# Designed miniproteins, single chains, continued (3): the designs that were tried, part 34

Each design is a single chain, and the fold is of that chain. pLDDT is the mean over its residues in the fold that is shown.

## One batch from the design tools (miniprotein)

Design m9158
Fold by ESMFold2-Fast:
Structure m9158 (fold): chain A 85 residues (1-85)
Amino acid sequence: SAKELIEEFKEEVIKAIKESKSAEELQEKIFELLEKYLGKVKSSEEATLLQKIATKVSAAAKTLNKEEVIELLEKLTKEALEEIE
């Protein structure tokens, strides 16, 4: 389902945030995950939500610490899930 796909994407991005040694490494991993998950989407709406999450989290990677990036990701994911149902 769309909800399961978005939740799985969130968990993979959290792992990338925790394991990355630089903002640049995190940004690279986020876009690699986005490409992987875009291959699994079944609607344009799902693709748009994943792209929105990836773009905003990637932009924040250079200015926020890891805890703040995770909080932003959780907020964006919650908003995306509310748009699906």
Scores: mean pLDDT 85

Design m9159
Fold by ESMFold2-Fast:
Structure m9159 (fold): chain A 97 residues (1-97)
Amino acid sequence: MAEEFARRLVEAGAPEEVAEELARQVAEATRAAPDAIRAESARTGVPEDDLIEQFKDQLKGLLTRDLVERGGLPEEVAERVAEEIAERVAEAVRAAL
């Protein structure tokens, strides 16, 4: 998982070091998300699917910013790649719930 994200980010033009760091952060967030979403849904009454969509949107925003600011990618490319990664993460989180 982390290796696939790192490869995709490098292919999009991100420096290898930035790609590896972001891929690691995404993998860690993906592992932690099911327990966090379950706990938050139980605490707030917000449906898990709504929390997954919020998590996806937050991840997309954070990745887009880091890919532009640290990766040097054009905003349009950064948004497209971030959306692709966030979608795959949301699917993995939903499967783990």
Scores: mean pLDDT 85

Design m9160
Fold by ESMFold2-Fast:
Structure m9160 (fold): chain A 75 residues (1-75)
Amino acid sequence: RAPIFAPYTPEEFKRMAKEAREYLEKNRASLPPLTPAQARALAFAEEAIAAAEAGLSPEEIAERAGRLREALAAE
């Protein structure tokens, strides 16, 4: 990644993750009924947001989200 043209630091990524979580919580009650695939996608996004909020690196966030995706795919 070229920081000169993409100044997103881990700290900025963490702030964006917090904003995304607040947005999801505020809008959760307004969400239409989800299909199973949409529900899994939301759970995946929530796990990635939680990992980012915990201050994990982008690589660690991707690994954790990947493990959740595999678990969800295993039925």
Scores: mean pLDDT 64

Design m9161
Fold by ESMFold2-Fast:
Structure m9161 (fold): chain A 99 residues (1-99)
Amino acid sequence: SLFRVNSEEEGLEALLELAELIKLAIEGKVDEVIEILKTKYGWSEETIELWKKADHKKLAEELVKELKETLEALKKDPSAPQELIETVEKALEILEKAL
């Protein structure tokens, strides 16, 4: 993962932030996203350049598809943590609002 996580809780927070960053990029707030990626996540200039060249709308569409499949699998698993299900649902809501 491009986002370092030290715990499951940090992983859930990173998923929500990734969804918001993709939404901001689609909305044309690319400079704001780059500042967060550099200052909070320590992304290299090389990685930032790859992010700038990415089709963020296509990335969001592909991520929405993957998260919908993940959510359906989680809802069928009685051992799935409720917090994980709720976090995936929130990430989907953020991304779908950007599309």
Scores: mean pLDDT 78

Design m9162
Fold by ESMFold2-Fast:
Structure m9162 (fold): chain A 125 residues (1-125)
Amino acid sequence: LEEQIQLLEQAISQLQTLLDLLRRLLAERELSPEEREFLEAVIALIETTIQAIQNLVKKMRETNQPLSEQELLELANSLIAVLESGLALLERLGVEHPDLRAALQQLAALISQIRVPGLAPVPEV
């Protein structure tokens, strides 16, 4: 139980780092309307994912029960969606962004620690 909670709290921390990097990119770069819309969509996805993980942590602490295999798979798939969106953002913006790439690499490594049947391979970063 506590090991799963620590993993989820690490996921929240990594997602918050990604949010901070993306919000700085939104503030500091001159973006086309399409680029801005895509970046805002990725930010919204990360915010929703953080909220979902916070709700899972709360449920685990209140019930004193670990996540089911289905909940763990849904969590892993949500994190993979964030990772894929972040990689797509780097490609669309044509940006060499070492900090964002490093944050995505850390997220990929964390997702790889989630062991659940049916999980697809984590995308290369």
Scores: mean pLDDT 83

Design m9163
Fold by ESMFold2-Fast:
Structure m9163 (fold): chain A 85 residues (1-85)
Amino acid sequence: KELKEAEEKAKKAKEETDKNIEETLKLGPEGEKIKELSEQMLEQAKESGKGKSPLEQAKSLLVAYESSKLIAKGAYNVLKKQKEA
């Protein structure tokens, strides 16, 4: 039950992160760097999860997606502000 809840939260966080990256990519090449940073964070989370339970792995991925979502949103706001100036 807890594992399914963690996996569902990770899936939703991934979808939100993907949406934020997509919006950022529309603002130009800086969006590619945000995508690369997000991918690196996910790789680090997978590496940290090696040898741990599936629940701990799911929680680690959730944290990585949430962090990537915040970074993408922050970068989008900065780039949008620069484009308006």
Scores: mean pLDDT 74

Design m9164
Fold by ESMFold2-Fast:
Structure m9164 (fold): chain A 105 residues (1-105)
Amino acid sequence: MKKIEEIVEKLVKEYEIKDEELIEKLRKMARALIEELGLNEEDAYIVLKGLIEGLSYREIGEKLGISEATAREIIRRLEELTGINRLEISIELGVRELEEAVAKV
Protein backbone atom coordinates (compact mmCIF):
# COMPACT_ATOMS: atom_id res chain seq x y z
CA MET A 1 0.00 0.00 0.00
CA LYS A 2 2.75 2.55 0.91
CA LYS A 3 4.50 1.87 -2.47
CA ILE A 4 1.27 2.62 -4.36
CA GLU A 5 0.66 5.88 -2.43
CA GLU A 6 4.27 7.02 -3.08
CA ILE A 7 3.86 6.50 -6.86
CA VAL A 8 0.47 8.29 -6.88
CA GLU A 9 1.78 11.23 -4.79
CA LYS A 10 4.80 11.60 -7.11
CA LEU A 11 2.55 11.71 -10.22
CA VAL A 12 0.03 14.08 -8.57
CA LYS A 13 2.83 16.54 -7.74
CA GLU A 14 4.62 16.15 -11.11
CA TYR A 15 1.45 16.77 -13.22
CA GLU A 16 -0.32 19.06 -10.69
CA ILE A 17 -3.38 16.80 -10.66
CA LYS A 18 -6.30 18.35 -8.69
CA ASP A 19 -9.05 15.96 -9.89
CA GLU A 20 -9.80 13.57 -7.00
CA GLU A 21 -11.48 11.08 -9.40
CA LEU A 22 -8.34 10.96 -11.59
CA ILE A 23 -6.15 10.50 -8.47
CA GLU A 24 -8.33 7.53 -7.42
CA LYS A 25 -8.06 6.02 -10.94
CA LEU A 26 -4.25 6.38 -10.78
CA ARG A 27 -4.28 4.63 -7.37
CA LYS A 28 -6.36 1.72 -8.75
CA MET A 29 -4.06 1.35 -11.76
CA ALA A 30 -0.87 1.53 -9.63
CA ARG A 31 -2.30 -1.18 -7.36
CA ALA A 32 -3.17 -3.45 -10.32
CA LEU A 33 0.28 -2.96 -11.91
CA ILE A 34 2.12 -3.91 -8.68
CA GLU A 35 -0.23 -6.44 -6.99
CA GLU A 36 -1.91 -8.14 -10.00
CA LEU A 37 0.62 -7.73 -12.85
CA GLY A 38 3.75 -8.04 -10.65
CA LEU A 39 5.57 -4.90 -11.83
CA ASN A 40 8.09 -3.25 -9.52
CA GLU A 41 7.58 0.36 -8.34
CA GLU A 42 9.88 1.86 -11.01
CA ASP A 43 8.15 0.03 -13.89
CA ALA A 44 4.66 0.85 -12.53
CA TYR A 45 5.67 4.54 -12.36
CA ILE A 46 6.97 4.42 -15.98
CA VAL A 47 3.70 2.85 -17.23
CA LEU A 48 1.48 5.38 -15.42
CA LYS A 49 3.65 8.33 -16.51
CA GLY A 50 3.46 7.07 -20.11
CA LEU A 51 -0.34 6.77 -19.90
CA ILE A 52 -0.68 10.30 -18.45
CA GLU A 53 1.55 11.68 -21.25
CA GLY A 54 -0.41 9.77 -23.94
CA LEU A 55 2.62 7.76 -25.08
CA SER A 56 2.22 4.93 -27.61
CA TYR A 57 2.67 1.26 -26.66
CA ARG A 58 6.00 1.37 -28.52
CA GLU A 59 7.26 4.39 -26.52
CA ILE A 60 6.19 2.83 -23.19
CA GLY A 61 7.87 -0.45 -24.24
CA GLU A 62 11.11 1.38 -25.11
CA LYS A 63 11.14 3.08 -21.66
CA LEU A 64 10.58 -0.32 -19.95
CA GLY A 65 13.07 -2.20 -22.18
CA ILE A 66 10.32 -4.48 -23.55
CA SER A 67 8.60 -4.97 -26.92
CA GLU A 68 5.60 -2.92 -28.11
CA ALA A 69 3.51 -6.14 -28.06
CA THR A 70 4.41 -6.80 -24.39
CA ALA A 71 3.66 -3.17 -23.43
CA ARG A 72 0.26 -3.39 -25.22
CA GLU A 73 -0.56 -6.64 -23.37
CA ILE A 74 0.36 -5.13 -19.97
CA ILE A 75 -1.84 -2.06 -20.64
CA ARG A 76 -4.77 -4.18 -21.98
CA ARG A 77 -4.62 -6.37 -18.84
CA LEU A 78 -4.41 -3.22 -16.68
CA GLU A 79 -7.59 -1.83 -18.33
CA GLU A 80 -9.35 -5.22 -17.93
CA LEU A 81 -8.40 -5.51 -14.22
CA THR A 82 -9.36 -1.93 -13.28
CA GLY A 83 -12.24 -1.21 -15.71
CA ILE A 84 -10.44 2.09 -16.47
CA ASN A 85 -9.67 3.04 -20.08
CA ARG A 86 -6.17 4.51 -20.66
CA LEU A 87 -7.77 7.69 -22.11
CA GLU A 88 -9.30 8.42 -18.67
CA ILE A 89 -5.74 8.60 -17.26
CA SER A 90 -4.20 10.54 -20.17
CA ILE A 91 -4.55 14.22 -19.23
CA GLU A 92 -3.50 15.32 -22.74
CA LEU A 93 -5.67 12.74 -24.57
CA GLY A 94 -8.58 13.23 -22.14
CA VAL A 95 -8.67 16.99 -22.82
CA ARG A 96 -8.45 16.39 -26.60
CA GLU A 97 -11.29 13.80 -26.55
CA LEU A 98 -13.50 16.19 -24.53
CA GLU A 99 -12.83 19.04 -26.99
CA GLU A 100 -13.63 16.73 -29.96
CA ALA A 101 -16.86 15.52 -28.27
CA VAL A 102 -18.03 19.12 -27.62
CA ALA A 103 -17.24 20.07 -31.26
CA LYS A 104 -19.41 17.14 -32.54
CA VAL A 105 -22.44 18.15 -30.42
Scores: mean pLDDT 79

Design m9165
Fold by ESMFold2-Fast:
Structure m9165 (fold): chain A 105 residues (1-105)
Amino acid sequence: LDVDEIIERALERVKERLDLNETQETFARLFARILVPLFLHHPDPVAQLRELADASDEVALITAKNLGYYSPELKELLDKLTDDQKVEIFREVSRAIAEVLEEER
């Protein structure tokens, strides 16, 4: 699977689980675009992404905000979402990517 295929498959799963508006979907897509290449080089990307999906609200929020440094577009979207929305999208995107990668093993 290429990075774009993993992102699109993960986003399909997120959309089935969450009723995302356009801003939330764009945030989820940009977030997946950062996470997929970052974790593909990890020895166990599925385990790491599952750990992110299971992270506390505080850890998830801090991690999501810090990922804004990797994308100016993502940073702008962070200001448009509530902290609860950032946490929920972060967890569900991380979970969806882990599921897609596990199915391709």
Scores: mean pLDDT 80

Design m9166
Fold by ESMFold2-Fast:
Structure m9166 (fold): chain A 96 residues (1-96)
Amino acid sequence: ETRLEFPIFAELEEKAQKVVEKAIKEKNYKKGVEELKKIIEEAIREAERTPEVSQAEVDAGRGVLENFEEAARKALEAGVTELEPSVEVVVKAVEE
């Protein structure tokens, strides 16, 4: 239900999913983790610059994004290709 509540999450999920799938397919987990960190940091910066999102909501979103990064990092290290359930859980954890 909350998967599209914040456009930043939809953008992050799409980019992160592609990076994770590519890293697992190419067996380049270290590069995949670095790319995930980059896109997550950019998403956080975009959220901070969004006037319609309160600072408290940005801080809450940052926590959710950090949890997503950790889940994606573990998936990349384990060679897991099914990250979608973890992403859905993270999105559903974001409540207004």
Scores: mean pLDDT 60

Design m9167
Fold by ESMFold2-Fast:
Order: sequence, then structure tokens, then C-alpha cells
Structure m9167 (fold): chain A 87 residues (1-87)
Amino acid sequence: SSAFEEIKKLLEELLELVKKYAPEIYEEVKKMTEEILRAIEEGKYVEALALASKLRDLVSEALKDNPEVEKKANTIISKIEELIKEM
């Protein structure tokens, strides 16, 4: 799916921003990105949405001075919502 590849790319870009600006949460964010991708691959889009929402809240709090992080997280959520609508 084109949406899956876009979500994967956005998660990778988000993880690189976390590594640069908030390295203390890098391992937690990395684990969450892996869990989101696994949930999507398994067709568990509702679980992926819940995980992406938790990820957004975590990175938005940790990287308040970087608006790109919130924008990427919201785009990931929107793309997962599109996958749910295609069920």
C-alpha cells in the first residue's frame, strides 16, 4: 500500500528528529514505531491508531519547540485513519 510506505517514511523521519533533539526518549519512540508498523502489517489498524496517538502525545510533549514533529505525527494518524476507512 502507498499509504503504508508513506507512514513508514514519516515514522523514520520522526525517529531521526527524536534522536537529534530528544535522545532520552529515542528507545521508547523506536519501540513504538516498530509496534505501529507491526500492527499495520497485521491489519490491526485500530491498535495502530491508538499507538500513533500515544506516540504523538509523547513526542509533542518532549519536542514542544519543533512543530515539524507534531505535523508528522498528525499526518501518520490521518494516514492510519484512511486505512481504517478502506476496511
Scores: mean pLDDT 85

Design m9168
Fold by ESMFold2-Fast:
Structure m9168 (fold): chain A 61 residues (1-61)
Amino acid sequence: DPRKFYDIAIQLAPELKEEIERIYEKYKDNPLEFRMAVLDLLAKYSPEILKEFVKKANELA
């Protein structure tokens, strides 16, 4: 669900909101590409934030 991924990413990295929003608009009809792009962005920005993002995403049911 790209919306849930978007919400988590903004919550953990609000300073990247504009970049995450651009990725969301570009890939809004392609959830897999959206997820890959967000993971790539977070990995480049902060491996620590990426780790927390993955942890939080896994806790969603």
Scores: mean pLDDT 78

Design m9169
Fold by ESMFold2-Fast:
Structure m9169 (fold): chain A 106 residues (1-106)
Amino acid sequence: LEEELKELEEKLKSEDEEERLKAVEKLGKLARESEDAGVRLRAVELLAEVVENDESERVRKKAVEELGKVAKDENALPEVKAAAKKALEKAEKDESEEVKEAAKKA
């Protein structure tokens, strides 16, 4: 699981937008489904970094959508939900209207 997180973190640095989108989807799944609380929290932290730093509006929007799923998950740990909500609040100030709208609907 830590090895998988490291691979996903490297894929987030890819020049290929499709590779970064796939990494974001896998991080969203880990944030919601991992049995390890530390893995879930790290996945949310990586999604939050994508929201702040990714050059692609499409990739940032996808990260916001995945964070929204975490924030609404009844089974998520309080710390994981809090981290997701904090990232969504930052996304409401994004340069892109589509990303802002996705964050508000999350």
Scores: mean pLDDT 85

Design m9170
Fold by ESMFold2-Fast:
Structure m9170 (fold): chain A 74 residues (1-74)
Amino acid sequence: MEIKVPEELTDAQREALEALIKYLVSKGIIKDVEKGVEIVRNALDAMGVGEQRDKAVEAARENLEKIKKEIEES
């Protein structure tokens, strides 16, 4: 699974975001993209991703929508 994340995030924040997206997919939460995005938003806030938060949330939404479409087409 290919996860695209903003370049402005630190390596640790990118790894955490990728792991979180993969976790959401594995739990079937991907079927509700808005719920997945809310979970990512809350996790980013907890990690202190203040300045890059909106970009990270947008990237998460795009990745979740893409993965959901791939799963639904399988």
Scores: mean pLDDT 72

Design m9171
Fold by ESMFold2-Fast:
Structure m9171 (fold): chain A 79 residues (1-79)
Amino acid sequence: HMDKRLQEIADEVLRSLTPEERQRLRDMLRRGERGEAFFFILSKISRLAKEKGLELTLDEEIRIANMVLAELERELAAE
């Protein structure tokens, strides 16, 4: 249940990223700045939640951020 809902939100966050934001995140990951990438993603999740009226707990936001980060790392590895 929850994992599917959180993954759907993570996918929406990924789709909402601009090409410039995706490139910035990839550059952070290439430099080993995983923590900075994580906090950038958290800020995007918080903004999306407010814009859509989603009530997310901090734990849910952290889980979504980790899902987004894992997918970006996978995309980077596939390039």
Scores: mean pLDDT 83

Design m9172
Fold by ESMFold2-Fast:
Structure m9172 (fold): chain A 80 residues (1-80)
Amino acid sequence: DLNLALKEIRKAAEKNGGVLSLEQLADVLMRLEVQGIISHKLKQLFLLEAERLLEEQGTDVLSLKQVEEALERAFKEYEK
């Protein structure tokens, strides 16, 4: 459930001042994978796209908007 995944990611970001590092995002995604909310493949693609966004923006943290963009990119690749 993509909506449940986004809810948990938003909750984690709120605890960290509205942003997530790649490590913090990886921790959230690991829990979601264990709970069966996301697949291992989607988690890997999501982290890859998040890393690319950090490189493109020259930052070490992702805003919620950037996290949602990374997820959209990952989901497109996942459907292939």
Scores: mean pLDDT 82

Design m9173
Fold by ESMFold2-Fast:
Structure m9173 (fold): chain A 97 residues (1-97)
Amino acid sequence: SAQIAALVQVMADLVALLRAHRDQLSPAAQAVLDALVGRLLRFVSHLSDAVPAADLQAVTAQVQDLVDMIRRGQFADLPARAQALAAQMDAVVAQYP
């Protein structure tokens, strides 16, 4: 779907930026963000067709926020924002198993 394609594209942007800025991330931040990428891949792979476009757009917007934070050099809050996004993905999956 167009919503899935948009999420996949912003995930690709996130992965590319994490590779480009890896030396600027602490090992703990790297681990949290690497785990988030794995969770995003699993989320997309196991998505129910019943998930509303609005929920997919909300997840996409949060991934875009992480991309924008990295582009702005704002690394300190990345692990906390990644954990918040993971919790939102878990909530979406729980509503639409």
Scores: mean pLDDT 84

Design m9174
Fold by ESMFold2-Fast:
Structure m9174 (fold): chain A 74 residues (1-74)
Amino acid sequence: SMKKKLEGDIYVGLADISLSLGMYKTAVELLKKAEELGGSLSDEQKEFLKMDEEEQKKYAEKQREKSIEISKKL
């Protein structure tokens, strides 16, 4: 159980990276896998999974834009 939870939490982290890259379909797959393993999804990640595909795409595009703007400041 603990090992699965840790694996799930890794998938949560990978999903955040995928969203930062605008990869919304990959993020959905990773978050669903995280839930199966008992990973701790944020409220924002849970809301993202409830979105339709067009909303998920727009959300991921906004996350990518934020990541690009942060990288310009570093």
Scores: mean pLDDT 83

Design m9175
Fold by ESMFold2-Fast:
Structure m9175 (fold): chain A 71 residues (1-71)
Amino acid sequence: SDVVDKVKLAELKKFIEEHLPETMTKEELLEKMKEQGVSDEAIEDVKEALKDLPEVVTKEQVLEALEKYFG
């Protein structure tokens, strides 16, 4: 992966760690991202990264999925 993808991943991880609870639905995660001004393109990337996860996710599952998608 290139430098841009790594920076995006780092920013998303920080957002998730600081703003989200330990357990949430994928819908709640995406709504919170939109509320905080995350771009539609980044939200679509996150949707793809999380597509194989269940409806209810943990912070750990989200972070791991993002690392697999962008890493």
Scores: mean pLDDT 76

Design m9176
Fold by ESMFold2-Fast:
Structure m9176 (fold): chain A 80 residues (1-80)
Amino acid sequence: DEYLEKLKNMSDEELEKLDDILLNEGIPLLEKTLGISEEELFNALRNGEGQKYADYFEKQGKLEVAEVIRMYLAAAKENE
């Protein structure tokens, strides 16, 4: 899995940057446009769901946020 391999090769600092992107760009946009909370997003990601949110961010031109969500989805699948 390409996204899982990227995630595994990231430093703690890079992982914190991914969280920062999601929290400061992703979640505010979802809450403003779709009314989705941080809790709902993370629950979807933990359950291996959330591809719809990655697709949404890609459509909004937030390609970096979409890639972050795809990496979290890959990590969730490994923890099965």
Scores: mean pLDDT 75

Design m9177
Fold by ESMFold2-Fast:
Structure m9177 (fold): chain A 59 residues (1-59)
Amino acid sequence: MKEGDEAARFVIDTYGPDTRLTEEQLERIAKELGIELPKDLVGRTASSVAIYAGSLVSK
């Protein structure tokens, strides 16, 4: 039931660690993982978003 590592890997494998994510990409990640991502993550790298998403899913 803890899929934080899978969530983080999904983001990295889908977009690449250094890719800056758009608002649409963040909305897709949020929908696929069943979580809510803050708008301040727009333009952050996939690595940063993966860490945040992984921590939120693991909670």
Scores: mean pLDDT 76

Design m9178
Fold by ESMFold2-Fast:
Structure m9178 (fold): chain A 71 residues (1-71)
Amino acid sequence: SGLAQAEARGDLHLPAIRAANKVMDEGSKKIAELKKKGVPEDEIKKLEDDYIAESSRVGRDEYLRTLRKLR
């Protein structure tokens, strides 16, 4: 798995992967709740796209933070 391989690398990427996964997990829970409430599919798709974009940004920011911490 990607996570196990990242951990084995002594790990510039693991904090970024964890941060990105946390955003996606939170997004998935919110989207599931909104689907139960009958929110339109177009609004759900927009939220999914927004969470994917946020996950990527959060992961990148944490990766850069990890690099700065090592210097």
Scores: mean pLDDT 78

Design m9179
Fold by ESMFold2-Fast:
Structure m9179 (fold): chain A 74 residues (1-74)
Amino acid sequence: SRFLSLVAALQLAINYVKEGKYDEAIRMLKELIPIADPEVAEKLKQALTALENGDADTAIKYLEEARKLVLEKG
């Protein structure tokens, strides 16, 4: 389902950040932002900004918040 696919994609993005694969995480976020609902997209944009600033911990926080929002909406 779209719901489960988005949850899985967000978990993969979190794993990329934890593994130091920031370029892969950034690419995924840029692909997800235009198709996400506005509240989720806001969290993904905050995560993207954090990654661009080298703040992995803040990025993970926003990605986990986005994942929680998707779970609450599904």
Scores: mean pLDDT 85

Design m9180
Fold by ESMFold2-Fast:
Parts: structure tokens; C-alpha cells; sequence
Structure m9180 (fold): chain A 80 residues (1-80)
């Protein structure tokens, strides 16, 4: 429906702006659906890295590893 399409576009643009404010720009070549899928993947995988490493290495190292993983994923998305 046109309402669902408009809602999806608004959500995607709001999320893109949120990521831009954080210095994490996604390629404009990505469709809204592709962008949302990549954003979800980055959030989940970074969260898994943090959760896995925190018990072994502590919060600071787990956060640094999660941020590094996130950076590498962003670079891969930008290479598409």
C-alpha cells in the first residue's frame, strides 16, 4: 500500500540520518530494504561480538572489538 511505502521511506530516511550523525554513511545506491537489512545485520553481529567477548576480556575490550567488527562491516557495505 502507498501508506506502507511512505512509512518505510520515512523510517529508512530517519535511520540513514541517525547513521550520518554517527559518521556511518551507507551507500545511496542501496534500496531502503537493502539498507535496513544491512543495518540490522551490523547491529546484531556487533552485539554478538560484544556479548561473546565481554565475559572473557571485560567490557572495554569487548566494546572495542564490537566497534572494530562494525567498522569492517561498514567498509564491506561501502565496497558494494
Amino acid sequence: SSMAERTRRIIAESLREHYRQRGEEFPESLTDDEFIREAIRIEFESGIVYAELRPKYGEEKAREAAEEHRRKMMEEVRRK
Scores: mean pLDDT 85

Design m9181
Fold by ESMFold2-Fast:
Structure m9181 (fold): chain A 59 residues (1-59)
Amino acid sequence: MVFSPEEQETIEKLAKSLVKGHKEFHETGEWVPSEEELKLFNSLSYEQKLQALQLAFEL
């Protein structure tokens, strides 16, 4: 699957957000996504969300 440079940057931002959320949940038992993180998640297509999740597992 090939994404534009702008799409790839957005996917990487979501992947980093997911990694951060997982780490916070593991350390504190809580993850509270910011409005910006929620906006990123809602702006992405299903395919882009799947790619971000796959990337997050590799990080």
Scores: mean pLDDT 73

Design m9182
Fold by ESMFold2-Fast:
Parts: sequence; structure tokens; C-alpha cells
Structure m9182 (fold): chain A 94 residues (1-94)
Amino acid sequence: SMEKIREEAIKKAYDAAVKAGITTEEGDLAGGIAAAKVLAEKGDKEAEELLKRYEEGDEAAKKKLTELGREYVTEYSRKLNQEIVEEEERRRLE
């Protein structure tokens, strides 16, 4: 359950970052907001509090969301690279 929730949050972070500008601070923030929303919906009280503080204009909360987005976007990019490696291994078995 937690593993699946994290994967969903990572995918949502990447999608939001792509729409806002991949590899930008705006993209990272959008990704972090999207990830935190998924986590909060699934019962993460820290993510819920972080989103609330961000909506209230807390710059520290904005920074934490941006860092979360950068982390999750990086993890998804690593997953995409792993899929390329797995495709190459599959090709070697055929």
C-alpha cells in the first residue's frame, strides 16, 4: 500500500513537472504540490500540513514542496532509465 502510494505520487509529480516546465524550479514546485496532494489524500498528515502552510504563504513550506518535487522527478527519471536497461536485457534474451 505505502509502496503503491509512493509510486502514484512520483508519477503525479513527474506529470505536473512536465506541464509546468521539466528541469525548472517551477516544475519542481508543481511536482511537489502534486505529490503532496496524493500523499495527503492517502492519509499523510505531514503532507496535508505542508500543503496547508504553502496555501497560507509559508516560504519554508514552498521550499520543502520544491525539494520534494525535485526528489520525485529525479526518482521517476531513474525509473525511466531502468526501463531502458530492462528493455535491453529483454532484447538480449530474444
Scores: mean pLDDT 82

Design m9183
Fold by ESMFold2-Fast:
Structure m9183 (fold): chain A 115 residues (1-115)
Amino acid sequence: AMTPEEVAKRAEELGYPEAAELARRHDSVAIVVGRITEDGKLEIEVFIAARTPEEFDALGEAVGYLFRKLRELLEKGIKPDELVVAATSAEQLRELADKVYEDLKKGKKKIRYVA
C-alpha cells in the first residue's frame, strides 16, 4: 500500500492538486485517474492509501466496482476523454462510481469527482 503523501505526490504530478490535497488530509484515500491513449484505449491508474488492511480491501473492492461500470460502458463504445475520481471511503467511491456511469451514459467526456 502507498502512504497518503505518496498518493498525494502522484496525483500532483498528474495535474490533480485537489485530489492531492484530499490525500494529504486523510489516512485512507483512493484516487482513480483515466485517460485515452493514442490508440483510443482507456488507460487507468489507481493509487490507494489505507490506515488498515480492512480499509485497503474495502477501497480495492470499490475500485473494482468502478472498473466493472467502466467496462460495461467500454463494451458499448462509451468512454471518457478524462476521468478523475478521489474518495476517502469505499461507500463514497461506490456512490461516485454510479455518478461516473450516469454522466458517461449522458455523453459527458470529462469527469472529475474529488470528494
Scores: mean pLDDT 85

Design m9184
Fold by ESMFold2-Fast:
Structure m9184 (fold): chain A 105 residues (1-105)
Amino acid sequence: SEEKAIIREEAAKFIATMRELGVPEEVIAFYERLTAVVIENLDKPEEEREKALLEELSKMKKEQLEALLEARAKRALEEGLLDEKEAEEYMEEARKKIEEFLAKL
């Protein structure tokens, strides 16, 4: 599947960025697991895909989720996709979304 190949390629690029930023290997391993869950459920209905992703996210510690968000914001800053203010706003919105996801579990 071309879509599965694209997801793997994008995940590999983000993993490389996380290593450059000094993200703990336990957080990187969790991101690899999330990517595998997305790929495994890609051919399923949207509701089942969301449920599988939320179930996997619920296994993550808050500190691991925060480290992942920080790495994502730093990547966006480094690539010039966001300025410092936009990165702070992105982090705040992402934290709210994580709290909402955890509340729905």
Scores: mean pLDDT 74

Design m9185
Fold by ESMFold2-Fast:
Structure m9185 (fold): chain A 58 residues (1-58)
Amino acid sequence: GSSQARQYLQQGAKYFNQGNYQQALQYYDQALQYASSDPRLRASIEQSRQTVLEQQKK
């Protein structure tokens, strides 16, 4: 459910703040798996994934 998605989103943000982009993406992918029925939450997670991908290009 969405509560599991939010927990994974929080873990992804934690790893992103540590500069661990690979682990951040892994947790964001898990968050998307649990957010299938919540389009707004999916959009937030997708935005977070894009931010990580943009940082990897620098």
Scores: mean pLDDT 82

Design m9186
Fold by ESMFold2-Fast:
Structure m9186 (fold): chain A 90 residues (1-90)
Amino acid sequence: MGITDEAEREKALERAREAEERASPEQRELIEEILALLRELGADERALEAVRLALYLAMSELPSEEEQIRYLREVLEEIRRYKRELEEEE
């Protein structure tokens, strides 16, 4: 599939950057909160940047700001749940 093509990668990165530029303050705050939690879980800067781009790219595929915010809140809640489970077990 063309997804591994250099041109496809550049288009995906461009879409992610455009989504970041268009992001509302709430969307940016949710993404920063997600990244902060992942950093606390030991994610390195390369992994955090990959997640940032992936979150903005995923948002660009959603038709409304309401759906984009819902998606980000669901991701944030899943990471918070995972962190809590790790802290409660060992």
Scores: mean pLDDT 77

Design m9187
Fold by ESMFold2-Fast:
Structure m9187 (fold): chain A 91 residues (1-91)
Amino acid sequence: MKVYLKFYKDGKLVREEEIESEKEHSLFSAVRLLIVEGVIEGVDEIEIKTGESPEKAREFGDELADILKKNGLLEKVEHDEETNATRLTLK
């Protein structure tokens, strides 16, 4: 399973990452750590895209959005099923 991350600050793309793992839990943990790094770096928006189905991309994005929301960091979450992408806007 592959996940692609794009980090935006002030509307500019500042970082891109590609992560691959055969185990979903390992992949989720790695993505979560990169999102934490992005928050520390002061990014405003994170785009999450996966090579899996749109449904799986949405599930993955929703799990990450829930973590950010529980920590008071999430402003909004948007899903684009055509591009298999989830956009997370940070506070």
Scores: mean pLDDT 78

Design m9188
Fold by ESMFold2-Fast:
Structure m9188 (fold): chain A 117 residues (1-117)
Amino acid sequence: SMFEEKKKKIYEEFKDFFDKLGFSEEEQEEISKFLAELELNEKELLALKIALAHLYANPYELPDEDLREKLSQTGLSEEQIENVIKALEELLKTNKGKLNAEIIKELAKKIKEAINA
């Protein structure tokens, strides 16, 4: 099915990153299923990857100009970038920089909402 193909693509695209975070194969499958069900487009998936890479490298720091520059290279508008940055700042305040399956799912949902605002 198209859903199974999309889920597999997302799983493969995020595997190296989720392996670095110490996620089990079951957790990676769960996140990939959620992202597939959320129907993220290519720009939304790329924004999520950039946001996650930033949070992994800078777990105690708020989003900065480097993150803005990387997001601008995805073809997002300035307004979409600012909405994504705000979503990340709210998530960091609430979850103290921790990355687990539930937080990643929440981040993906917020990024989709931010880009389509």
Scores: mean pLDDT 79

Design m9189
Fold by ESMFold2-Fast:
Structure m9189 (fold): chain A 89 residues (1-89)
Amino acid sequence: LSEEQLEEARAALLKMRAHVALTYGSDEEAAEAAAKVAREADTLPEERAVEVARYVAELARERGRPEAIEALLAALTNERARAAVEEAA
């Protein structure tokens, strides 16, 4: 696997983890998963971090999970990723 393929795979796995927690988890579990995904996304290249953050925020909004959006924003350090969450929320 190339570095780019590994980054793409990591982004996809983070989206899948968020999807499971936001769909089937409690509000607490969803918020914890969002914070964990945010911390891992911050270790990815900026475009991938934005992609993951936007996905999680949109899904949390659709699923009525405001605590997950708050946890995501609190954990994200990348400015563009945080802006993407604020736009999607």
Scores: mean pLDDT 86

Design m9190
Fold by ESMFold2-Fast:
Structure m9190 (fold): chain A 67 residues (1-67)
Amino acid sequence: DRERRQREAQRRLDEVKAKYTGKDATEENILAAARDFGDAAQAAGVPVRVYITEKDGKLVVSAEVLA
């Protein structure tokens, strides 16, 4: 079921978001977040869009399933 797979993929992406949101925006944290989002997207097998940005020295990260 594509809809179920998309929901599970989004849940995995949300777990990575929760892990990294509010961490210090260091190069190490940015690279770790990018890697974990990449791993989650690859495991989900669905196209995703990842956003990693900084506000007030803290990471703001999110990702969304595109299909």
Scores: mean pLDDT 78

